# Ledger of designs, part 113: designed miniproteins, single chains, continued (2)

Each design is a single chain, and the fold is of that chain. pLDDT is the mean over its residues in the fold that is shown.

## One batch from the design tools (miniprotein)

Design m7925
Fold by ESMFold2-Fast:
Structure m7925 (fold): chain A 77 residues (1-77)
Amino acid sequence: SAAEKEELVAELLEAIRKALELAAKKYNIPQEEVEKAFAEFEARLRAWAATQSLEELREFKELTLEAIEKEMAEIKA
């Protein structure tokens, strides 16, 4: 359903935002640049997700969250 797709996209965007904020803090990237990059990424992700099946989006989410978790662990180290 559209609601299930929106929930998956929202979870992905939250994880990506947290990763971007962590990276920005470490590399002294201005918050304004993070907000602009995130807004552009959100628009693109939502447009792409609308063309995907629920199953494809779930698989993409699991792989992406795993990749984000790994990157965040490396940034924190």
Scores: mean pLDDT 81

Design m7926
Fold by ESMFold2-Fast:
Structure m7926 (fold): chain A 78 residues (1-78)
Amino acid sequence: RQQELVERIEELLDELVEASKKLAELDPSLKEGADTLEAEKEATLAEVSKLPVETQEAVARHLEALLEKVKKWIEEAE
């Protein structure tokens, strides 16, 4: 169960990194943020894996909400 949550969070972080890179293509001022997110992904995942399951569930929900928001910004910027 905890491993499944960590795997879900990893998937969400991967999608967020890709979405952030796409957003940076549309607005170059966001490139530094996208590069930072990619560089910090593995460290962030390692920290999250040590959190209680209930906190991991909250993190997953927040990442899903953020990813939807970023995808919407990409659609609006096109």
Scores: mean pLDDT 77

Design m7927
Fold by ESMFold2-Fast:
Structure m7927 (fold): chain A 65 residues (1-65)
Amino acid sequence: DMEEKARRAVEEIEKATQGFAELIEVRGETIVLGIPDDGTRSTAAAIIAVGIGFEYGFRVEIKLK
């Protein structure tokens, strides 16, 4: 159940960010994503990812690459 919710959240994040935010790992209630360090684009992707994660009940942790 939790795994299914995480999968759906990640699919929606990757679709909404057009692959700019990519899954690194899922740790319990936290989804860890990698985002390239690309100024305003990185900020926009992070905001989108955090919003979608929250809707699915997850915290989102961003690692810049």
Scores: mean pLDDT 83

Design m7928
Fold by ESMFold2-Fast:
Structure m7928 (fold): chain A 100 residues (1-100)
Amino acid sequence: SEEQKKFAEELLDYLYKKALDIVKNTEGKELTPEQKAEFFKKIDSLVDKLVEALKAGDKETARKYIDEIVNLMKKEKLSAEDIFEAVSYIENKVRELLEK
């Protein structure tokens, strides 16, 4: 629905702002290809759950999954490049899955 899409865009804007804050305040490291694959596998699982919550209109659960994504990015101490790649990936996947 239009309300679901609008709320999703609000959450993606929140994610982007949190990513900017992480980049400004954290010196990250470049992940190995294997670590990057494992990280994106975890991101995929969280994004699938986020999209299910968004489709269900469960705003509280959707916000919880966005916060889990942000915390995962902080925990892994990602480089700025890897953070922005992850944000772009999440934005594209959320938008694609909500259009279906």
Scores: mean pLDDT 83

Design m7929
Fold by ESMFold2-Fast:
Structure m7929 (fold): chain A 68 residues (1-68)
Amino acid sequence: GEAAAEALARRLIDALAKKSPEIAEKVREAYEKLGPLEGARAGVEAIALLNAGKEEEALKKLEEIIKS
């Protein structure tokens, strides 16, 4: 449900802020513009890419999501 997606998005943003404040801010922007489900999806993808050391790819992906 939407409440679960909101909780997940907020937790992902908090986790991302500890690794990359810039990526956390982009996930927050996706959440605000596209809603909690897309924000949660963006956050999951960003964490996966950061864990793989692909910070630039995470930023590009988030920009594409925000512009869609």
Scores: mean pLDDT 82

Design m7930
Fold by ESMFold2-Fast:
Formats: sequence, C-alpha cells, structure tokens
Structure m7930 (fold): chain A 80 residues (1-80)
Amino acid sequence: MILSEEEVLERWKKAYEDILKNGDEETIEKVRKYAEKILELMEQGKSFEEAVGEVAKEDKVTGSQLRAARYLALKELEKR
C-alpha cells in the first residue's frame, strides 16, 4: 500500500519524538550526527534521498534512528 507524504512524515516525527522521550544521551547524539551528515551531503550536491542512503550505508543505524534523523534534517531545512 502506498502511504501519503504526510503519513511518511508523521512516522519520521514519531520516531524522533520517541527517541527524545525514551532514548539515552548517546542515541540522541547519534541521531543529531546522522541529521548533520545528511545536510552536509546535500550541501555537496546530493539529493535528500541520496544523502540518507549514504548515511545508512556508512553507519549501522536502526530504522528508527534513520527516520528520526530524516525528520531532524527536514526541520533544519525548514529554518532556511
């Protein structure tokens, strides 16, 4: 089944909120590093999905951590 873009974004937001609420300091720091790496790769000319793919490839990340990092990166892009 195809999810709407809003439903996908809500999943990423929920993963981020869950990590902030229940995650330890190390997990929160990892999510921030992944989000920052996504933004850095985008500044180098990568698309958002290409940047996410590079992060998933280099580091052994959980799906929840990757979803949270996607949300955090999008929030940072909205500030611009």
Scores: mean pLDDT 76

Design m7931
Fold by ESMFold2-Fast:
Structure m7931 (fold): chain A 64 residues (1-64)
Amino acid sequence: SELTARLRAQIAAIQADYSAKLADIQKLIAAGNDEDAKKQLAALHADTRARVRALLADYGAALA
């Protein structure tokens, strides 16, 4: 249960960071800076994917 609570907290943190960065990207789009918005969105996806993979690996190791 503690492991599951930690996993939920870390997922919530990843979601909060994603939402904050997405809001910044939306500001770039509103300003007409589509090229920078596109690059930052690609970086956000890569970083989020890496964080989720690391989290799943840690969770799997804790279950072993």
Scores: mean pLDDT 85

Design m7932
Fold by ESMFold2-Fast:
Structure m7932 (fold): chain A 70 residues (1-70)
Amino acid sequence: MTEEEKRIQEYLDEVKKLINDYKEGKITPEEFRKKLNEISDKLEEDVKAGKITEEQYRKVMEEIEKLLKS
């Protein structure tokens, strides 16, 4: 697994945990949105820093959208 693939998996795992915590009532809708925005911001920073590619960023965002629609 590449360093980029590992970072992507870590982001997806964070989003999955966040969704689970929200469904279990451990966090509020406001906290959920704030944490999602923080994850999105860090993804943009990693793209700008060259730690992940634009294509990888788009794939991660698509996966997050799928998780949110489920």
Scores: mean pLDDT 79

Design m7933
Fold by ESMFold2-Fast:
Structure m7933 (fold): chain A 96 residues (1-96)
Amino acid sequence: MTKEEAIELGIELAELAREIAEKGEDISTALNFLVVARELARKYKDKRVEEAVRRAAEALAKALGVPLSLIERFLNSEDVEERYRLAREIQELINK
C-alpha cells in the first residue's frame, strides 16, 4: 500500500465511522475504524486524515450524546485496558 492509498483509506475509515454512528449501528465498529484512521494520521502525519478524524470524532460525540473529550481520550489512549474502559463507558452512556 502506498502512502497516498493509506491516506485515502484513513479518510474513508473516518467517514465510515461517522456514518455508522449516525445510523445508530455498531458503536464498537465505529470506534475501531476511528482508531485505525487516527493511527494512519499519526504514521503519515497527513493533515487531511487528521482533519477527517477530528470531524468524525466530533460527529460521533454529537450522535452519541457524549462529551467530545471522552472520544478524544479514547483515541489518545495507548493503554489497552484504559481504551477498553473508555469504550465501555461510551457504550453505557448510549443506553440512557
Scores: mean pLDDT 76

Design m7934
Fold by ESMFold2-Fast:
Structure m7934 (fold): chain A 76 residues (1-76)
Amino acid sequence: MSFGETIPKSKIPYLRQYLKEADTDGDGFISIEKLKEVLTSLGYNPTDEELKSYDKDGDGYVNYEDFVEELEKKAK
């Protein structure tokens, strides 16, 4: 079971806000390390393997809007 399936839909706007605050460059991308920090600060425990699955290009960065959209599709 992935951590994304444990995030309720009602919490996704808060997650988006925290990810936006963590995106200090405003380019829409966040490092896997920073993404893990944000999720851990919200009480989730994602694995590195799960987070790397969102890194489509293997560059160590994730588009946080794409990430949030994928979570919204999995949320109940």
Scores: mean pLDDT 73

Design m7935
Fold by ESMFold2-Fast:
Structure m7935 (fold): chain A 84 residues (1-84)
Amino acid sequence: GALSPEEARERAEELIEELRELKKEYEELKENLTKENVLEYTATAIRMSGLGFELGLLGRRLREAGDEETARRLEEALKEAGLT
């Protein structure tokens, strides 16, 4: 079965925090790009995109469940990460 509304909220909160940490790491790598870290920079961008996709699906589920507050926080995190 699908995640319960409570499980969806908890998962969204976890992934929002993970996305914010990855965004911070991505910006740090971007400012200090070298041949040694360019693969990590690319991998971080791919991980952020994957999180963005999963968060997009969770946002839809949260809205369907009536959790507009968590859905809004999720959409804000995606916008802050440049994934809108």
Scores: mean pLDDT 84

Design m7936
Fold by ESMFold2-Fast:
Structure m7936 (fold): chain A 83 residues (1-83)
Amino acid sequence: EKYRPLVEEVVDEYIAQGKLKESEKDEVIAYVLNKINSDPVKKKAFDAALKESEEAARKGIEVIINDYLNNKEELRKKVPKLK
């Protein structure tokens, strides 16, 4: 998939910075790719950014990862009790 290598690179940078765990890598990559692919306007803008500026594309990915991190706190509140 065209976007996956850049998304993986940014996610790996977040893991190296301690902002994400390695165990979360596949989930975060899937979340970012889904967000890009589900919005035709964002997908078109991201595709254009990749051709003109990797920096602009990276900033777009960072915004989506930060959205995931904010939603993760809400998901934690909804996690079922183990027992």
Scores: mean pLDDT 72

Design m7937
Fold by ESMFold2-Fast:
Structure m7937 (fold): chain A 82 residues (1-82)
Amino acid sequence: TDNVRSDMNDVVGVVNSVDPVSGDTVRRMVDVGMSTTDVTMRHHVMSRMRSVVTDVSPNFTNTDYTTVNDRMNRVMDGVTSS
């Protein structure tokens, strides 16, 4: 849904602000994940994004970390809850 894309774009923005290369990688993952209707593929993309986020998380402020976790949890709820 549009809300899921908006939440993922917020995550991309935060990651991009601390590491532009990782931000571009996450943005590409969002585009792939949002183009699929397969729930399993969306979970796979989300898992890969979490890995990238974890790798750059030491560079986050407390606010950045809270924002990313909030948005990713909302996306996961939107993907798994039907």
Scores: mean pLDDT 74

Design m7938
Fold by ESMFold2-Fast:
Structure m7938 (fold): chain A 70 residues (1-70)
Amino acid sequence: SEIDKKIEQYRKELEQTRADIASVEAELARAEADPNASPLDGAILQTVLAILQAGQDFLEDLIKKLEREK
């Protein structure tokens, strides 16, 4: 089924997005722990995290919609 293939593809993209979120959260935690870190670095990481979280929400909604069509 084309729907099953699309669900599998988006689940893989979701797994990658979750991994990217964890990576950015770890980088942000390191920046927050470093007294020499620039406040700009934290702001950039927060912005990237927000974009990734929006992408995660989009993919989760899309997968749920496709699963209902199945």
Scores: mean pLDDT 85

Design m7939
Fold by ESMFold2-Fast:
Structure m7939 (fold): chain A 117 residues (1-117)
Amino acid sequence: MILRKKTLDEIYEEFKKAADEVLKLSTDPELQEAIRRLREEFDELVKAIKDNAPVETLKELLSRFREVFQELARLAVRYLKEHPEDKELQEAIRRLLSAAGELFLHAENIIDEKEKS
C-alpha cells in the first residue's frame, strides 16, 4: 500500500497512461468504447471536483462514473478469461481499474467532507 495519498492530478495522469496502454494493446471495439466512456466520465468528475461543484452535482457524476466503471470491469473480467496468456494487457487493465478506483474513493471523500461542512 502507498503510505502517501495521491493527488487528484497524480490519479488523473496514471489513469490516462493506463488507458493509453490498454487502447494500444487491445483491438476489441467493446473494450475501446468502454474506455472512451470511462475517460469522458472521469474528465467530467475531475473537472467538477476542481470547480468545487455542489454535492448534488458530484453525487450525480459519481453515480454515472460508477455505472461506466462497473461496465468496464465486467468487460475486463470477460476479456481476461478469454485471453489468459496476454499478460501485458492484463497488467494494463489492472492499472486502469486501480486508477479509476482511486478517483472513486477520492470523490467519495470530497463529498463526505463537503456534507460535513
Scores: mean pLDDT 79

Design m7940
Fold by ESMFold2-Fast:
Structure m7940 (fold): chain A 87 residues (1-87)
Amino acid sequence: MPLAAQLTALGAILDVVAKMRELGVPEEDVERMRKIGFDAAFLVRSVQEAHYLTDAMQQALKEVENGDVDKAIQILEDTRRELEAKA
């Protein structure tokens, strides 16, 4: 049953990674975002947590579109930490 929540989170992560590549972000930053995103997805245990991660990924995507990759990565790390604290 938590599979739908996990898949939603993974989809959001893949969207951000795809957008980073489209915008010509260096592969090392793309790989870093992918790893953090997958780690965060593994912490998702409920629909509510998947919603938090998906919302954070949408905010990270906006920062990537604005050219602020470092801020996008920080948003995801902060979200991962919050998910860990709520578990």
Scores: mean pLDDT 78

Design m7941
Fold by ESMFold2-Fast:
Structure m7941 (fold): chain A 82 residues (1-82)
Amino acid sequence: SLLENIISKIYRYTNSSSGYFYDPFRKKYIPISTKLSKEQLLEILRTNLGLSDEELSIVEEILSKLDGPVSVTQLLRELSLS
């Protein structure tokens, strides 16, 4: 499914066993619990993870229901509940 593909791309990129991922805006590894603006998170998903337009639309819908900045950990939780 599209949700399973999104989750798999995130886990590959974040190497979830380490709890960190590379942030291209700060040019360093940050914890997956770090809150990012929705715009920065979407750009990482589009550019660095290579999400399709269909996959990105699903993420945008989920993020639209969340208040303020969002972490990768929070996004993964919301995707798993969908």
Scores: mean pLDDT 81

Design m7942
Fold by ESMFold2-Fast:
Structure m7942 (fold): chain A 107 residues (1-107)
Amino acid sequence: MARLVRLEVKKLSDNVIKITLELEVDRPLTQEEAIRLAGEIANEVKKALEDKGYKVKSVGARATAEGNRLRLELVIEFEGQKVTDDMAKEIAELAAEAALRVAERHL
């Protein structure tokens, strides 16, 4: 089972946010597994945001495995809209839910 242990969101500009999250899983992860999970999480996050009506230009994902911890950094760029602080918080929560769903399927 995966557990969310850290969630942070930072607004880099009016249309770009950075989300940092850390997941704890029941076994050690390889860096290769972390990279694959990052790609799947980025795709799941993009879909979840588009399903909510957000216009997503890009989702960049970087992941690091440290023992049984997965640290993930997502940089999301939106097209044609300004992201408010309330929207950034909602987006971070949606990203965390997407990351947990991907982790539960693969770990």
Scores: mean pLDDT 85

Design m7943
Fold by ESMFold2-Fast:
Structure m7943 (fold): chain A 65 residues (1-65)
Amino acid sequence: GAAARRAALRREARRIAARYGLPEEVAFDIIEHYDGDLARAERAAANLARLGARDTAEGVARLLA
């Protein structure tokens, strides 16, 4: 169900956040932007981390544009 899916995506958001030094909410927003495609979400999180724009509003806006 939707609750189980959301719980799984939150768990993956914590993993991605810990790996790339992002806030958990930023990692979760990236996952939701890619409709739960974890491969795309993780690549986007890695790119955001490499650009040094991990938790800035500008960095998140550029990633999601």
Scores: mean pLDDT 76

Design m7944
Fold by ESMFold2-Fast:
Structure m7944 (fold): chain A 61 residues (1-61)
Amino acid sequence: MAREIAEEAGIPEGLARAILEAVRAGDMEKADQEAARAGVVSGNGEAAGKAYELARRAAGR
């Protein structure tokens, strides 16, 4: 799942995994921080939003 989120959102797999783990844990603050980091790293705020959406879908939330 983390790799699929990374490929679809255009972010590094490590960040996709961090967002997914935070969403699964219910840690919304950490999920927001990792999504913001993904936006900075990708240079695209839409990538952060897409990664968060994909992570929530994968986590069943």
Scores: mean pLDDT 77

Design m7945
Fold by ESMFold2-Fast:
Structure m7945 (fold): chain A 59 residues (1-59)
Amino acid sequence: MNDKINKATLEAIKALGVDAPASDARPFFLKEGIPESVVDRALEQSKDIRQLTLVLSAL
């Protein structure tokens, strides 16, 4: 799972940048097959993609 999270995070940063809203990264994580419930839980704790990366690293 961590490999998929890391890949999705890098693709989101590459496309959107670290300061983009965390919600904009949602499709990148779903594309990598990460469960919607896991993504939505992380998004509730994150303002931007930078914070989302930190939250996902703690999972």
Scores: mean pLDDT 78

Design m7946
Fold by ESMFold2-Fast:
Structure m7946 (fold): chain A 65 residues (1-65)
Amino acid sequence: SLDEAMAELAAAVVSTVSGLKIRVEYENGVVSLYLEEKSPKAEEAAEEFRKIAEKLGLETKVFYV
């Protein structure tokens, strides 16, 4: 869907800017964001993604794995 494509693009931008490996999964208006570390840098990246997702009408859930 367009929302899924926009979520993937937003994740790619945040990944590039932060230097972090970020994976996203999209289902029914919810984006699950997966980060391979829990650090201040990762939390900042997750918040930047959340701001973008909110403007797109998407809910964000964050997982550190």
Scores: mean pLDDT 81

Design m7947
Fold by ESMFold2-Fast:
Parts: sequence; structure tokens; C-alpha cells
Structure m7947 (fold): chain A 76 residues (1-76)
Amino acid sequence: APATYKVDVDKLRENLLKRGVSEETAEWLARVVEKADSNGDGTLDDYELALVEIAAATLPPSERQKALDAIREAMA
């Protein structure tokens, strides 16, 4: 079965801010997650998750790791 990941966008914003990511970057990444969730059901498949991780990879190295950790935490 295809893997699906439930992502809470509000939790993602909070996790990003707690890790020292700027409010502007946190909001941008939250919007990337919302756009990747093409069905609007609050879940991402492996392909949609990969798009979010690619977006996070465009951030500076220090912020990239913080963003990836926040995304993984928001999926739990």
C-alpha cells in the first residue's frame, strides 16, 4: 500500500519557530506543504513528501536541517 503521512501544518509552523527558523520561512514552508497536499485531506504520499523535502533543501544548510527535523516531527 502507498505510504501516507499525516501533517499538521500548525504544528509544523510551531516546530519551525521553536527551532529558530524565521516566521517568513516557516509560513513559506507551511504553504509548500498545503500546496503539496493536492487533495486537501491533511495527508501526504511519498511523492508529495519528496516535493516538500526538495523545497526544504533550497534553504541554507543550517536552516535546511532545522526544517527537515520540524517536518519529520510534524508527521508524528
Scores: mean pLDDT 76

Design m7948
Fold by ESMFold2-Fast:
Structure m7948 (fold): chain A 100 residues (1-100)
Amino acid sequence: SEAQKKLEELREEIKKTLEEIIKAVKNGDIETALEKLKELDELLGEILDILREAGVDTSELAKKLRELLNEMAEAIENKDVEKLEKLAKELIELLEEVLE
């Protein structure tokens, strides 16, 4: 379906955005990392909207994604690359469980 295609496109954009966030933090570019985290939040919002329109209860998923985004923001500000890579992996695994 068109919704399935859009979800796959959003998943690929999310993976790229996570890689860009990690790269920015490794380079000490905290401002760019936080801007990319905002882009990630918007992409995740689009996934939640598509799932909601399909009749999926996204309340628990939205809560978990918000908690991950908050922890990622803290890891970025602390320049904690190891924590950020762990959180990025957890985010991808959570999305794979929901979308597959």
Scores: mean pLDDT 87

Design m7949
Fold by ESMFold2-Fast:
Structure m7949 (fold): chain A 99 residues (1-99)
Amino acid sequence: SMAEEEAKKKEEKEIVEERLKRVKALRDMIAQGKEDEAYAIALAEMREKLAYEKKLQEEIERLRTSDPAKAQKLEDELERLRKIDREVIEEETKAALAG
């Protein structure tokens, strides 16, 4: 339904906004002279994200033959994560260009 589609779009928008607030918080730390701390946090968060995506890909490969329906659900989750990443990059770029 349209209501379900709008609910999904709203959830994705909220996740993007939350990630953008996190990016701003890290930039504010850099502005305060906490570059090493901000870098360590960003690196840790990036490592956790990459590990999660890798785990999803490995599980998808494992399930493709034995449980195609479960593999498809995980592929949909991975694609949703990639879509959110693209939207975060787009909004960051817009903010940077706007000043």
Scores: mean pLDDT 82

Design m7950
Fold by ESMFold2-Fast:
Structure m7950 (fold): chain A 55 residues (1-55)
Amino acid sequence: PVQFKKEDFQRAAKLLQQGKSVKEISLELQISQQHADYIVALLKKFDPQLQTKVK
């Protein structure tokens, strides 16, 4: 289902800043890996500087 909460984006953004992977984000938010990947893709679309910045 296409249901996204603003809180999910906020938490995913913080986890991305911490260098967490999509898998770790999916586990933390208790969502599917595909759902987490979609949220991450949307975050990168809103902020291009988040693209592939893995440390």
Scores: mean pLDDT 71

Design m7951
Fold by ESMFold2-Fast:
Structure m7951 (fold): chain A 62 residues (1-62)
Amino acid sequence: EIEKLKRNAHAARLSARNSRELAESLAQKDPSATERVQTLLENADFQAQIAKEYEEKAKELE
């Protein structure tokens, strides 16, 4: 159970990083894609929050 929570946290952290990198790349390539960039940034923040929640749950179960 704890291992699964830690793996889920790691996956969410990776997803957050990927979404942020995509948002930065898209913003540089296409200034008109503001809505898409915003969606990617929001997803990055959401995934980072999910990762923190999994990390806290794993800590509670230790």
Scores: mean pLDDT 82

Design m7952
Fold by ESMFold2-Fast:
Structure m7952 (fold): chain A 87 residues (1-87)
Amino acid sequence: MASVEELREAFARLAEELEAAGLTEEAARLRAAVEALDAEAVGEAARAAATALLERLRGRPLDAAEQEGVDKAAEALRLAVERIAEL
């Protein structure tokens, strides 16, 4: 089970990777959402950040399968934050 500490560490690492890629605004939005334990904001920030990072790394827009993967991962993170916020 993901703890608050484990999720915060995972999000901190993701934010560091976003900053290293020059996605400073996406990193800041993700950090703010995680600090607030706002599940919806975390899901939105994670989806936007993952899409921007992957498109930058690939040099092209995401295809439907890649976007579906990002959307599913963002929803899983939103649900994890929601469950932790209820603890």
Scores: mean pLDDT 76

Design m7953
Fold by ESMFold2-Fast:
Structure m7953 (fold): chain A 63 residues (1-63)
Amino acid sequence: GMETLADMTLAGISLLVPKELFEKLAPALREAIINSDREAIQKVLDSLPAEVKEAARAVVETV
């Protein structure tokens, strides 16, 4: 379900960002994915550094 999708997406993102940044963003991103809130997902992605943002966007779009 959406919870599994959120957990898989977060696992992918955790490989792309420093642990401290991931821990700050993970709760909001997980909740946004579970709620299928595209605007909230976009806001979380927009808070990432440019290089990491593109890779993170690809993970979200693929999972």
Scores: mean pLDDT 76

Design m7954
Fold by ESMFold2-Fast:
Parts: sequence; structure tokens; C-alpha cells
Structure m7954 (fold): chain A 73 residues (1-73)
Amino acid sequence: SEAERRAAELRASLSEEELRRLFEEAVRRLARLGLLNEEAVRATLAKYAGDPEATLRLYIAGALLYLELRRLE
């Protein structure tokens, strides 16, 4: 799928720190629109704090969502 292809491209092109920053931007933008609860996002990240691979996958998903939000502008 295109989402899987883009996830692989982001994972190859961006550092974990850059992926986290895009994830945080997506969270901030969606929270501003009333579509997301930042506290619930923090709780989810805390739940996966001991699993680096799960955390990285969450950052990639958020980064993809941020790029889609930018495309819709």
C-alpha cells in the first residue's frame, strides 16, 4: 500500500528524532482542531515507553499523518 511505502521511505530518510518531531506537530495540530486529546497521547506513549520499536512505529504513523495534513492545505 502507499502508506506502507511511505512509512518505509520515512524510516529510511529521517532519524528517530525527526520522526518524533513530526509526530509532535501532528498531535499539536489535531489537538488545536479538537480532534485529539494530548493527555491521551501522552498516556499511550507512556504505555509503550519500554518498547522502542512500538514507540518508533507510533512516531512514523504520526509523521505520515502530519505530511497528509500538510498535503490537504
Scores: mean pLDDT 81

Design m7955
Fold by ESMFold2-Fast:
Structure m7955 (fold): chain A 86 residues (1-86)
Amino acid sequence: MKAVNIAVGSVLRAVGALLEGNYDEAIEDLRQGAIEVGKLLGQPEKGEETAERVEKVFRDKVAQGKPVEGLNEAARIIFETLDELE
């Protein structure tokens, strides 16, 4: 599977979790996507760093009552990491 397919798939799963109000599941979907992208591109440490950034940004935005903005920012971080590692 291409790294872009993993990134897109993780974001789509996180959207599903958000529709159910399951923010912890959305965080885990986004974290796992970042980790798997990093592993596939030979940079697992960068994937882990991206997962930490994604979790922090999403949690901060959810705490502000802005879960959709949190999802958009988390997705951007994952895709920026994908572009950086390619």
Scores: mean pLDDT 84

Design m7956
Fold by ESMFold2-Fast:
Structure m7956 (fold): chain A 87 residues (1-87)
Amino acid sequence: MLSFAESVENMKKTVLETAKTNPAEAASLTRLYMMIFLQELREAGAPEDVIAEVERLAEEIVEAMENKDWEKFEEKVEEIIRILEEL
């Protein structure tokens, strides 16, 4: 199985590739992947503080993708990866 950090990194690569051809689909995929990822994190018994922080960052990632703010998107994905690596 992929680690949580590896799953987020793979999501980043997938949605950025999709954004090159279909930005609207990329935003929808980002929202879908973050929903699935958060559910898996909860089911794995991650600490509440970690889940809350990832939820906050997930909102920022979706907003950045919708606004085509690639720099902000990458910054916020990097923050999630850093948090998950500390688990």
Scores: mean pLDDT 80

Design m7957
Fold by ESMFold2-Fast:
Structure m7957 (fold): chain A 94 residues (1-94)
Amino acid sequence: SMEEKKKRVEQLKLLAENADSFKDLTEEQRIALVKELVSFLKDPDKEVRLAAAEALKNIMKVGKTDEMIDLIKEALKQVTDPEVRKALEEALKA
């Protein structure tokens, strides 16, 4: 729904602004969040896609695993938006 989507965009925006919030999460919880954020990279709304990509970049700065790297590399094969692709490439370098 539009209301759920708007609420989730706001949540993703907050995640993108504060990487420290992820430090209290377990590795398994961070991987689960990465999987959820990757699903939003296919959203028809560019604002949702960009917020998800920025959130992924912030999560990767806290602590990346091989599984997270593989998830983002797989997402890059399917993402065509150049701004989203750039944010994901920056996430892999974090």
Scores: mean pLDDT 77

Design m7958
Fold by ESMFold2-Fast:
Structure m7958 (fold): chain A 85 residues (1-85)
Amino acid sequence: SKELEERLKKLPPYLQVAVERIRRKDTDGDGTVTFEEVEEALSELNIPEEKKQRLLELIKARDTDGDGTVSLEEVVEAFEEFAKE
């Protein structure tokens, strides 16, 4: 939605690109992605391992159901927390 797009614009450019890549992994269009899809997207962008591990840790903390999936909004929330560090 418009609110999510406005939040995305406040992220550093490299994290905006990362969210776009993660969105492209959502082949079902349901707005959810698996941890494996997130890790693949971050690996494709050559993000340093230390940053990739921290981003994945923050994303996993958002998975309250423990099913190995997160929404795009939860990914953006994790990236916002990372950007504040």
Scores: mean pLDDT 77

Design m7959
Fold by ESMFold2-Fast:
Structure m7959 (fold): chain A 72 residues (1-72)
Amino acid sequence: GDANRRQILTLIGEILRIIGDIYDLELEIERLRASDIPEAVRQAQIDRLNAEIAALRARRDALMQQLRSIPL
C-alpha cells in the first residue's frame, strides 16, 4: 500500500544519507593520514572517526534490515 511505499522510500533515503556520511568520514581519515600533526593526536582523531563510522554502519545495517522486513 501507499504507507509501505512511503516507508520504503524514507528508509532508502536515510540509508543513502548514512552511506554519504560514512564516505565523508573515510575521506577525513585519509586527510588525517596525510597530515603532519603529532602522531598521538592523529591516532586519537582517527580512532574517534572510526568509532563514528562503526556507529553509522550499525545504523545503516539496522535500517537495511527494516527495509527487508517490509512486505512488497
Scores: mean pLDDT 88

